# Ledger of designs, part 8: designed miniproteins, single chains

Each design is a single chain, and the fold is of that chain. pLDDT is the mean over its residues in the fold that is shown.

## One batch from the design tools (miniprotein)

Design m266
Fold by ESMFold2-Fast:
Structure m266 (fold): chain A 80 residues (1-80)
Amino acid sequence: MMKIDESLPEELRKLVEEFLEALKNGDLEKAEELLEEIKKYYEEIKDSLSPEEQLIAEMLIGVLEVALAVEKLVKKKEEK
């Protein structure tokens, strides 16, 4: 099976892995900080990536944003 991150830089993959661990542990503040760092790193390297690598990175970032948004909604529902 094709992996979403197989063509991405190692540093970006490490940040994504740390983000997923933060979500797994329910640490939404850390996950939000890591997502911001991932987006910042992507903007810095974007012009050096191929169009295919850019598409893969943008799709990955979109998936991470949705995952964080879902976890935030679950936490917000507990307050009501």
Scores: mean pLDDT 75

Design m267
Fold by ESMFold2-Fast:
Structure m267 (fold): chain A 70 residues (1-70)
Amino acid sequence: MTEEELRKRLESAEKAIEEAEKNRDLTTAQVVLHELEELLEEAKKLGNEELVKRAQELIRRAQDVIEKLK
């Protein structure tokens, strides 16, 4: 995965989290969390600290949304 592809996937995941929170869609929030965990591992493999931090922030946000929807 390239840095550009990873950035686009992280942007898509952020929008998906926002829609899941708005629509109270727990299933989508859980799916996005799993995708973000995979994207975090890819960011670590690339050695890109900015993308690692971004993925971690989005993981935290997805976890917060899941807890609110339980």
Scores: mean pLDDT 85

Design m268
Fold by ESMFold2-Fast:
Structure m268 (fold): chain A 87 residues (1-87)
Amino acid sequence: SEVEKLEERARRVAQEALRLKEEVEKLLKEGKISEEEAEKLLKLLTETQKLAQEALEAPDEEKEELLKKAEEKLKEAKKLLEELKKK
């Protein structure tokens, strides 16, 4: 069903955000990223996880909007992380 596909996407977004949080923590420990840059990324990834979880728990009519917001924040976090890794 369409709802099952949205829930699968939301779970994948949450899992990916968790993996990226782990990568950010590793980069911070290795001194490859600043504390300020890590804090910004962790905030974006935490908001991504929260939106993905809200999408899973929301009424069916609200799931797509929340998932879209989660995916947008995840994309922003990924872009920022890749730019920081190039430094």
Scores: mean pLDDT 87

Design m269
Fold by ESMFold2-Fast:
Structure m269 (fold): chain A 88 residues (1-88)
Amino acid sequence: IMSDQQIQDRINQTTTIDQMYDVFDDYLRQYSSTQSQRDTLMRGSRAMRMTYDTMQQRNWPDDDINQLIDRMIQTMQDITSQRDQQQS
């Protein structure tokens, strides 16, 4: 299980919006494969907040922040839409 400290460390090592999104996407993919959908969404929300805070601390342009947040929201919605992948 990846800790909040581990994801924050990975975020801190990024320098571009694409790299930040890759960290977020990897984190969600890791959880969606092994954890419940609800747990994945909770962890994704937390990671999104951590990413937002880091971008604000770096004084990144609002356009860059908004683009990354939008991409993260779309990823969260896709996971929600897929639900259980019919694990039935």
Scores: mean pLDDT 74

Design m270
Fold by ESMFold2-Fast:
Structure m270 (fold): chain A 84 residues (1-84)
Amino acid sequence: SEAFDEAVILETFAEIYLALAKLDYQRGNKEAAKESLEKAIDLARQVRELGDEEGATRILQAVKDLAKEMGFEELAKRAEEELA
């Protein structure tokens, strides 16, 4: 279905934002890294609304792990709450 295809595209966008967050953080652009992780959470919510719970969970788990590694404690908590 078109909704399923859209979920796959949004998952790909989320993976791009996760990669950008890691790159920006390594380069000292912590604010940009945080913004990219926040966008990945928003994309995970959209993926879930389109019916792909596994895809959403995968994105949120990645955000939680990266946010914890980067010291973005509030963002890690937000991702963890979304996983509940």
Scores: mean pLDDT 88

Design m271
Fold by ESMFold2-Fast:
Structure m271 (fold): chain A 63 residues (1-63)
Amino acid sequence: KQEEIDAEVEEALALITAHLAYRYPTDEPVSPTQAANIRRYLAAHPDVPEEVRATLEAAIAKA
């Protein structure tokens, strides 16, 4: 179903954005779209390790 595929794509984008922010932190702020994807990932994955969560929250704070 198209809606199911779209949901999977949104989830994949959120995961990829969060992974890149964690592995390649930068002094440049993330884009609003990237910040939204990171927030979605953190909301969907409350069990994320504290180190990863802190890094992603710092990236969002710069946006």
Scores: mean pLDDT 68

Design m272
Fold by ESMFold2-Fast:
Structure m272 (fold): chain A 68 residues (1-68)
Amino acid sequence: SIKEKLEEIAAELNKDPRIKAEIIGDDKLVIKTTLSVEELTGLVLRLIGDYPEFEVKVEGDTITITGK
């Protein structure tokens, strides 16, 4: 299910202590970080490349991943 995929992504991201990934409802993953702008940009590009089935949005230091 989409939720199981988001849980897998969250578990992987939460291995970095600078990243906090939380699932909201069944279809949304919210990621908050203490990364620099440069590191955050790199993370976003990796997420877009690795998970093309998901929509990745960025607002400030917060990344949101949802189903397309």
Scores: mean pLDDT 81

Design m273
Fold by ESMFold2-Fast:
Structure m273 (fold): chain A 67 residues (1-67)
Amino acid sequence: PKLLALVAAPTLETAEAGGKKAMEEFGADDYLAVVGTDVAAARALAEQLHRDTGILVGLVDGVVAAS
């Protein structure tokens, strides 16, 4: 099964940077960058993606990952 990093940050640039690092450092197969700081909404999206696709989805703080 694939591993997808769902990366949330206040800006798209930060989320994309965090997503690239998640692929490089944690072995995620792909990432999805989303703009926002609502952890509950991001978690709900991750759960929905897993239900719809069967892909394992990890939630990543894009600000922390980009640092």
Scores: mean pLDDT 75

Design m274
Fold by ESMFold2-Fast:
Structure m274 (fold): chain A 90 residues (1-90)
Amino acid sequence: MREELARRLEEKGREMAEVLAPSHPDIAEGVRGAAENAAKALREGNDRQAAVYLTSVGLLIVAADVEGAPEEEIKKARELYQEMARLADA
């Protein structure tokens, strides 16, 4: 299940990045990178480091909101993040 979870985290990270890219492409790239790093940490068996990177994804969504990203982008990014968090907790 570790590889399946890692792939799902990468997929959710890409979806979040696509949502944020039109308004904040730099933050979108950060979200993608953090999700990819979380997936890599999971594949390496470093669950603690994966959790740190998932926290970074959440903080980047907060940064996008503070920087004035549209409410519909933030709402969708938050929904995708909640899905990602549930996958990691399952």
Scores: mean pLDDT 84

Design m275
Fold by ESMFold2-Fast:
Structure m275 (fold): chain A 76 residues (1-76)
Amino acid sequence: MLEELEKAKEKALELLEELKPYVPESTIRKWREEVEKLYEEGKEAIEKKDGKAALEAMTRLGELIQKMKELLEKKK
């Protein structure tokens, strides 16, 4: 779980770097804050052994990654 959360965070941050030329700075900032928030929530849930909260954080981070991927493909 923690390794998967770390990988999801890295992937999201990579997508944000790729999106910088295509979206406003305010959008990049907002999504970066959301990624960091979801990572902290997921990490805290894993440390507390709260599987439901950890899964919810991972799911939401995955949805954000998917949204960013779709936008990047649309801008190519």
Scores: mean pLDDT 81

Design m276
Fold by ESMFold2-Fast:
Structure m276 (fold): chain A 90 residues (1-90)
Amino acid sequence: MSSLEERPLTEEELEEARRLAERAKEEAAKLESNEEKTEVVLKVAKEAPSERVGFAAIYLAAQMGVYVDAATLAAAELMLAEYGSLEKVR
């Protein structure tokens, strides 16, 4: 079931999210289009073991300077806030 447990990210979840964000940054650096950069961030986030980690990876990639469109970033921030996990990535 897609029920949300409100809690902070664990250290393991945060490390996995950072690793995914770093990979998204490396892949996006090879792209010129902002649309393609957002698509690669979303593709990498889908490889996450949970939606919580995936949304954290999107947020962290944006903090690392990777372009993420406003709608995608807003959705990631909102979902992390609902998960109680936004504070750990700020």
Scores: mean pLDDT 81

Design m277
Fold by ESMFold2-Fast:
Structure m277 (fold): chain A 80 residues (1-80)
Amino acid sequence: ADAVLEELLARLRAIPGVTEEQAEKIVSAVRDMVDALRAGDYDAAQAAGDELSKLIKEHPEAGPAVEEALTRLVAELQAA
């Protein structure tokens, strides 16, 4: 899990126009959503997903990296 989030952070930092603070907020929202899904807290997962959606609307160039990270994290969650 941490390896996927670390790769996401590195990818976001490489995108022109994405600040370190913005990259950290996106990674934090992804982590919060995955942690909520692991806990079975679907209300918290929805709230984190809504925040992530807002961040991606502000930085659409981050969308592909976030989509790949979520796909990998959900696959890891289902394998556990």
Scores: mean pLDDT 81

Design m278
Fold by ESMFold2-Fast:
Structure m278 (fold): chain A 72 residues (1-72)
Amino acid sequence: GLLADLTERELAVLELLAQGLSQREIGERLGLSQSTVSRHIRRALEALGARDRAHLREAARAFQIRPGMGVP
């Protein structure tokens, strides 16, 4: 399952990536070290089958704007 296989923290990291935040800004926002943010990004890449951060960011953006998903 695409996004359903992600933890709450991995989803939060993806949402911030979709908003254009850097790895550093994500760490500041979530109170996480840069290494922890990198690990969450890597796990999200594996879970989504994304090749790189650009694909991951596009997947996160698609999640936010796709019909049937809704945004908060």
Scores: mean pLDDT 69

Design m279
Fold by ESMFold2-Fast:
Structure m279 (fold): chain A 86 residues (1-86)
Amino acid sequence: STLDLLVEMANLQLKQGNYDTAIRIYEEIARVSSGPLRAQALHNLGTAYFNQGNYERAIRYYQQSLSLDPSNSEAQANLAKAQEKL
């Protein structure tokens, strides 16, 4: 599906350090999805912003992800790390 393709493209861009491109694709995924997939996209948006040094945006996206999936231990740990930077 188009959504599966967007996820694979965004994950590849994130892995390659192409954070601006990954952010744009994850923003689209978050916009058109819901539930677990939206939570995953929001978590990955947080990680991309964190890697760019934008800790305030990283915190906001990690918090949004955790609102949808509060049991995500990796997102909880990443939120704590981002808060430590500010």
Scores: mean pLDDT 91

Design m280
Fold by ESMFold2-Fast:
Structure m280 (fold): chain A 68 residues (1-68)
Amino acid sequence: SAEAEAAFQEGLRAYQAGDYETALAHFRRTIELDPRSDEARLARLGLVEAHRVLGRDEEAEAVRTWAL
């Protein structure tokens, strides 16, 4: 959906800016809006990477196991 695409793009911008907490929020929103989309699939990968960058390895592994 257009809303999921917009949320995903906002997540990418936040990630590129180093705002990983904001990136996490937008990636979660992308998945909520359209959980079976290509954007949601990429957002799940974004969640894993954002958690890893934040040094939250246990949270990253949990997302990987749950979402991927």
Scores: mean pLDDT 80

Design m281
Fold by ESMFold2-Fast:
Structure m281 (fold): chain A 74 residues (1-74)
Amino acid sequence: SRLDELTSEYVEHRKKAEEALSKGDYKSAAEHLEKGAEVMRQAADLVDDPQTSEGLRAGADELLKKAKELKKKA
């Protein structure tokens, strides 16, 4: 399903963000967290359960906050 595809994309971006962080590449890490947040928002739009959708959007917002902090270090 599209939701399974988005889940895989999210996991990939999270993994790439962690790899970038391990190398001190804060700019690349922030970019992958931003892409992960976008994937979570796309998943939220596909979920018809309001509580799950809200949780995904809240998670996306947290990733964007982390990305902003990393950009300050870059």
Scores: mean pLDDT 87

Design m282
Fold by ESMFold2-Fast:
Structure m282 (fold): chain A 57 residues (1-57)
Amino acid sequence: SEPVMSEEEGKKAKKAIEELLNLPEKPSDEEARKIIESYDLPEKNQDLVLSLYRMLA
């Protein structure tokens, strides 16, 4: 299937996931969402990044 985000958006998504994984304690969904939003990703990609983080954590 065709990728749902650009290369630049993918780089931002990776950085957001890395930040979430490096937190000293597991964030709540609300806290994780706020961190993802700080990376200037479109709303559809924010949901995808949160899902990916949950799979990796």
Scores: mean pLDDT 77

Design m283
Fold by ESMFold2-Fast:
Structure m283 (fold): chain A 75 residues (1-75)
Amino acid sequence: SHMAEEYEKKARESEQKGDFKTAAEYYLKAGDIYEKEGNKEKAVQSYENAARAALKAGDFDLAAEAIRKMREVLS
């Protein structure tokens, strides 16, 4: 999943810059790709990272979205 790995890299770069909202958005994109590829473990990890970044950004709606996506993968 080259594209998912690229989004994870962009998410980490955004975190290093303190742009937690952008990091959360990139982690969500990575999770969506891993989910479509059937890689549930990496999808859950990416959504978990997205939720954490969203909380750091104070974006509770984005955090809730990430948590819902994570729970859907596990269902």
Scores: mean pLDDT 90

Design m284
Fold by ESMFold2-Fast:
Structure m284 (fold): chain A 66 residues (1-66)
Amino acid sequence: SMVEIANKANQITKEALDRLKAEEEVPDEVYTRAATIVGIELLENPSMTLEEAYEILKEKVKELLE
């Protein structure tokens, strides 16, 4: 179901973002942009794990910080 894929993507994105926020201090705008990118990637690859999503989120945050 597309709804189940979207719900799982949202849950994993939120959990990855919450984990990063606890470990790193970054402007809210950067978190929002990185989380959006990760959410889209999870919709394209619904087999992605939380750990894989977290690594991508860290990479995107680093890219957005220059």
Scores: mean pLDDT 82

Design m285
Fold by ESMFold2-Fast:
Structure m285 (fold): chain A 105 residues (1-105)
Amino acid sequence: KPEEERRRRVEERLKELKEQFDALIDSWAATVRALAQRAGLTPEEADRLAQEFRDAMKNKDFEKVQEIADRLAALTDDPALAEALRSMVEVLKQLYEEIERLEKE
């Protein structure tokens, strides 16, 4: 039935997007940790900031994610890297919004 095929396609797309979202959270958390260490934060402070990023993403707290990105951008001497950090928040937000849209069918 067309309805069954439509639902299966939505479910397959949701699974794909959720896997991409989780992979991006892990990748960006590692980037947050590495950048914090390069900016002169201690390993403990860098690990804490990476964990705060993961927790903010799990809670869909994009204001907190933006605060972390802005803090790291302010600590970097590389304008291209600062721009990439700011762009990260928009990419993650867009992926989350697409996931929510598909979950509502």
Scores: mean pLDDT 79

Design m286
Fold by ESMFold2-Fast:
Structure m286 (fold): chain A 66 residues (1-66)
Amino acid sequence: MKEKEINKKKAEEWVKKAEDYERQGNFLEAAIYYAKAGFYYRKAGDNEKADELFQKATELAARGGG
């Protein structure tokens, strides 16, 4: 269970960074960090949370790519 916990913690840290960029209006940077968070949630076995974050990353990337 140790690696699952580490990956979840990393995912949470990336979500925080993504939220910081989203608040600044840096949608492309936010998308990158949400995608990283999703990857780590998937590695942690939280596929539902990963899918939500990948979807959010895709939406924000579309906005940032203008």
Scores: mean pLDDT 82

Design m287
Fold by ESMFold2-Fast:
Structure m287 (fold): chain A 118 residues (1-118)
Amino acid sequence: MLVEGATPEAQAAVEAAAAEMEAIHASEDDPAVRQRRIQDLAGALTARLAARGVAAATVLALTDEGRLIGLYAAGSAEEALAKEEELRKRFPDAHILVFAGDPATAAALQELRAAALA
């Protein structure tokens, strides 16, 4: 499992969230409830880090079974998309999700993805 944040505060926060995600996977037998809880946790983490100015986005990588492969706190939309590409190359079968911590980062992610597809 790959869990990284750019600062000691981000690192501690993503490590704590990763432990909670593993606990959810171990205890929740309903795949839909498990997926929702893990995604809600990632979204809440991202919003908290953004509110503190510690990160702008998080990148979450899961197996088909919903096991955590990686969780990264990114300082910008550009860094988040770069981490998404890195994870896709390392783990081609992974489900990769990017969470924006604020509306400006969400807009930047949409613009960067649209530009990449054009």
Scores: mean pLDDT 81

Design m288
Fold by ESMFold2-Fast:
Structure m288 (fold): chain A 57 residues (1-57)
Amino acid sequence: MLDESIERSKWGVPAARKALEELGPPRSDEERHRRNTAATQAGVDAIKQAEEEKKKK
């Protein structure tokens, strides 16, 4: 059984954090919201890619 919460947080959080760093600090609440959306998408993509790589290896 995979502990999905831990594994996905481990892979998703670093990807989301990297995306936030690339976007830079938010200058407004609107920018913060848009950054969070982009970071969430990056995290989801990273988790999906990691799951596929894990199956191949």
Scores: mean pLDDT 70

Design m289
Fold by ESMFold2-Fast:
Structure m289 (fold): chain A 71 residues (1-71)
Amino acid sequence: MPLSDLSVEELVARGKEAYAAGDYETAARLYLEALRKDPSNAEAAALGIQAAAELGDAELAREIVRLYNSA
């Protein structure tokens, strides 16, 4: 299923599952999609930044912060 069909809560839940499994790329993508649907979601922003840090991806972390601040 495309990520755009999932609710914000479902995206965050799946992101947490991926993060717990060590799949930081999938976790970061799910949290980013949650923020695109609801830029005010502080949990998705915080968890997304953590996933980006695990990946060493400073640009992704910056995009997450920018999306959150756009709310």
Scores: mean pLDDT 81

Design m290
Fold by ESMFold2-Fast:
Structure m290 (fold): chain A 97 residues (1-97)
Amino acid sequence: MKNLSLEPKEITPETQALLDRAVEAARQGKPVEAARLLMDAAIKSGNYVTALAAAMGLHLLERGEDPREVLRFIADAAEKSGNKPLAEAARAMAEAV
């Protein structure tokens, strides 16, 4: 009906699988991989604000910033944009690293 790029998509099984993989990557000490998976999930769910925050977070991680602080920043952006599943996943990642 409408242009889906302007509306958040329902969290599909494929998007949920990306979020689950992102949390596991964080638990394995792979914050860059975790942030990339989170960005892919944000893009797939149509949440541009969280996708942008994750892209900025990837740049900060490459510059040697604290992965816990970077993941908390992404979680805050997801919360403020109303994407609860992405916010919950990003918080779980921040606690895992």
Scores: mean pLDDT 78

Design m291
Fold by ESMFold2-Fast:
Structure m291 (fold): chain A 64 residues (1-64)
Amino acid sequence: MSSLEKELKELGEKMLEELKDNPEAAKKIRELFEKALEAARAGNIEEMAKYYQEAVELKKKALE
């Protein structure tokens, strides 16, 4: 894996751990990180960033 893919995977795992008591938000964030990783592997950095940003926003809203 590239360093970017590894970093995304680690960030996703940490977010999911924080949301272990919110399975609906965890499921959606997992799907967004899967799409972000797929985009990163395809070299589509713009699409990767969009999915990552959606995951960050969803996490913030879920933990409010």
Scores: mean pLDDT 80

Design m292
Fold by ESMFold2-Fast:
Structure m292 (fold): chain A 61 residues (1-61)
Amino acid sequence: MSLEELAESLRAILRAMGIPEEVAERWVAELVEHWRAHGGDEDALLRAVIALLAEADALAA
């Protein structure tokens, strides 16, 4: 999966969870920047994605 495809999927998931599109785009952009700042560490990216989805899931409850 490319970073572009991952970002698109995350924005779609966050919007489906009720997160405003503007906020979802910002969060995904911050996630991408965080991943690049850590030298493209996939483990760091996965942990950040899990944390983001857990927060969105809590809002949906």
Scores: mean pLDDT 74

Design m293
Fold by ESMFold2-Fast:
Structure m293 (fold): chain A 117 residues (1-117)
Amino acid sequence: DAVRAAYIEAAREAFGAGHLAEAYSANGNLAIALTDAGEEAARALAEALAEFGRNMLAAVAPDAAAVVDEERPLGAAEGRRLAEVLRRLGLDAAADAVLQSAAVSGTVGALLEAPAA
């Protein structure tokens, strides 16, 4: 897919080879896991891509970057909007991760508000 290839090249320029190497090392023995575990390596890579997707979004769409504030949980509507932007940028793995995070955060938020009533 020519569009996906062009996006990956642009993203590589923004992320830099150093950032990819740092994330790879910081997440532990991903090189060993890639050889031996397969599925675990794929999950770790998806998580790293989600993080890089958030950083890219902050660079190109600062208004949307506020939605990924670590201290503020994502609501379902916010997560869906952010995922749509990430899909337009060709970051499908990051979009899926955001939707999963938003679903979990929405459930926890509802439970935390119940005792206040």
Scores: mean pLDDT 43

Design m294
Fold by ESMFold2-Fast:
Structure m294 (fold): chain A 60 residues (1-60)
Amino acid sequence: MPSREEVEAFVARAADELAARLSREEYDRAMVRLSELIARYRATGDFEAFRREVEALLAA
């Protein structure tokens, strides 16, 4: 299981990628979705599910 620091680094990289690709409005919407995924991960501890969902968000 990744460390807290590794999870935080992964989230930071995802947020940076969204900021680079999206308009301000699209970025705000994507960050709401990312926050939902983080909340789910905190509830379940399932990093593999979290990673797949974040990668799907980045691919959209």
Scores: mean pLDDT 82

Design m296
Fold by ESMFold2-Fast:
Structure m296 (fold): chain A 63 residues (1-63)
Amino acid sequence: SMMEQLKKAEQYFELGKKAFAAGDYETAKEYYQKALELLPPDDPRRGEVVRNLQVAEQKIAEQ
C-alpha cells in the first residue's frame, strides 16, 4: 500500500541520517536514494531528502 511505501521511505531516511551522523556518507547516500525511490514525485518530504543527499555527496567529494 501507499502507506507501507511511505513508512519504508521514512525508515530509509532515518537510516541515512544515522549513517551521516556516523560519518558514513556513502551509506547515507544509498539510504537517501532508496527513500527517494519510494516517495511520490510531489511528496513535500522529497525536498528534505534531496538536501540531505546533496550534503552527503559533497562530503564524499571532499574525502
Scores: mean pLDDT 88

Design m297
Fold by ESMFold2-Fast:
Structure m297 (fold): chain A 118 residues (1-118)
Amino acid sequence: MELEEQIKKARENAREKMLKIGDEVYKEAQALADKLPPEAREVVRRIGDLLATALYQAADLFSEGKIEEAKKVFDQAVDRAIALAEREHPEALPGVRELSEKARKKFDEVIEEYKKAL
């Protein structure tokens, strides 16, 4: 019983943190878009939505114990975000790379905290 409660609490904490990272990424992408020419803003906002959506999906996968699937979903979203910036607006690429690396670091920290809580 105690182990089941610990696992449940660890999964819920990981989910909440993953959702928070998604919200932060969305806000940071909007701030990045505001610093760019109007033509690039829509693509950067779309990238922010893509990354945030992947983090929300990862949160649900974490609640189900599907950590490897959560990693795959997030990694695929990062690859798509970078490819989209490179293709559509290369001037946004440095900012998108920084945004993606910050999100990846926070994602990895959530996984490490989850493992330590068990």
Scores: mean pLDDT 86

Design m298
Fold by ESMFold2-Fast:
Structure m298 (fold): chain A 81 residues (1-81)
Amino acid sequence: SKLVELAEKLLKEAKEIKEKLEKETDEEEKKKLLLEMEILLGLLRIILGVAKIIKEPEEDIKKIEEILKEMEKILEEAKSL
């Protein structure tokens, strides 16, 4: 599914942003990185909504929901840095 592939790509980007955030010392850059993660999470929520509307296979919807849950955990961990 193209939507699953897109969701996986967004998760990879979020993980890369978290790695940058862990090494970042500049407060303004940290705010920018956190905002970028929030945007990725918003996009992933839209992707999940689209997948449900177009009635993607149940397995694909479930995969996107699992990716969303993982990205939410990454963002909560990132906010604690």
Scores: mean pLDDT 88

Design m299
Fold by ESMFold2-Fast:
Structure m299 (fold): chain A 70 residues (1-70)
Amino acid sequence: SATLRASLEKALELVEQGDLAGALAALDEAIRLSHDNPELRELLEKAREAVRAGDLEAAREYLRQAISLV
């Protein structure tokens, strides 16, 4: 959906800016919007874990994979 794609693109932008708190908020919204898509939700949960760990490279890769699914 357009809303889900926008949330994912916003999360990626915030990760690239180093705004981890903003990225987590955008990821939580994207996870909420993807509750019926288990593959997408798994990627977003991995991206969230990567952000929490400070692994921004992994977070970007998971977000790019998630965007490719929507």
Scores: mean pLDDT 85

Design m300
Fold by ESMFold2-Fast:
Structure m300 (fold): chain A 68 residues (1-68)
Amino acid sequence: SAEKQLDEIYEEYSKDPRFEVRREGNDTLIITNKGSVEHLIGTALRLIGDYPSLEVTVEGDKIIVKAK
């Protein structure tokens, strides 16, 4: 389910000090990049590839991951 996929992303990325992960409601994650722009882009592309059922968008230094 989308909720389970969001939980998996939260668990993985909240352990990485290069990111700050925040939940917004029960259907959205906001991942703030603390590292390089290359790291941000690489991470967003990986999430798009791994979770095609989720909506992944990039806004400045943030990756927004949302249930469809």
Scores: mean pLDDT 84

Design m301
Fold by ESMFold2-Fast:
Structure m301 (fold): chain A 94 residues (1-94)
Amino acid sequence: PLEKGLEAYKAGDYDTAIKYFEEAIAQAPPGSLERARALVLLANAYFKKGDYEKAIEYAEQALDELSKLPDSFEVGALTVAAAVILVTSKKILE
């Protein structure tokens, strides 16, 4: 589901991307990097759709889960991505 979500996202079909990213989250092991990655992608898809409240919700969930994972380049990159979505969404809602 993650690959199909990314294909939909690249096509600008954010509703389909959201559906596949939600499926990816449901299938990912709790506390896994796969789950954190899917949460960041879901937050970004909501951000692109203009649903800033949902973008904030999922970015905050992603940051919480990422903070519990061992340090790696990918964890760092996902943390930056989630933080950017969070800060930008909050500024838009000001």
Scores: mean pLDDT 86

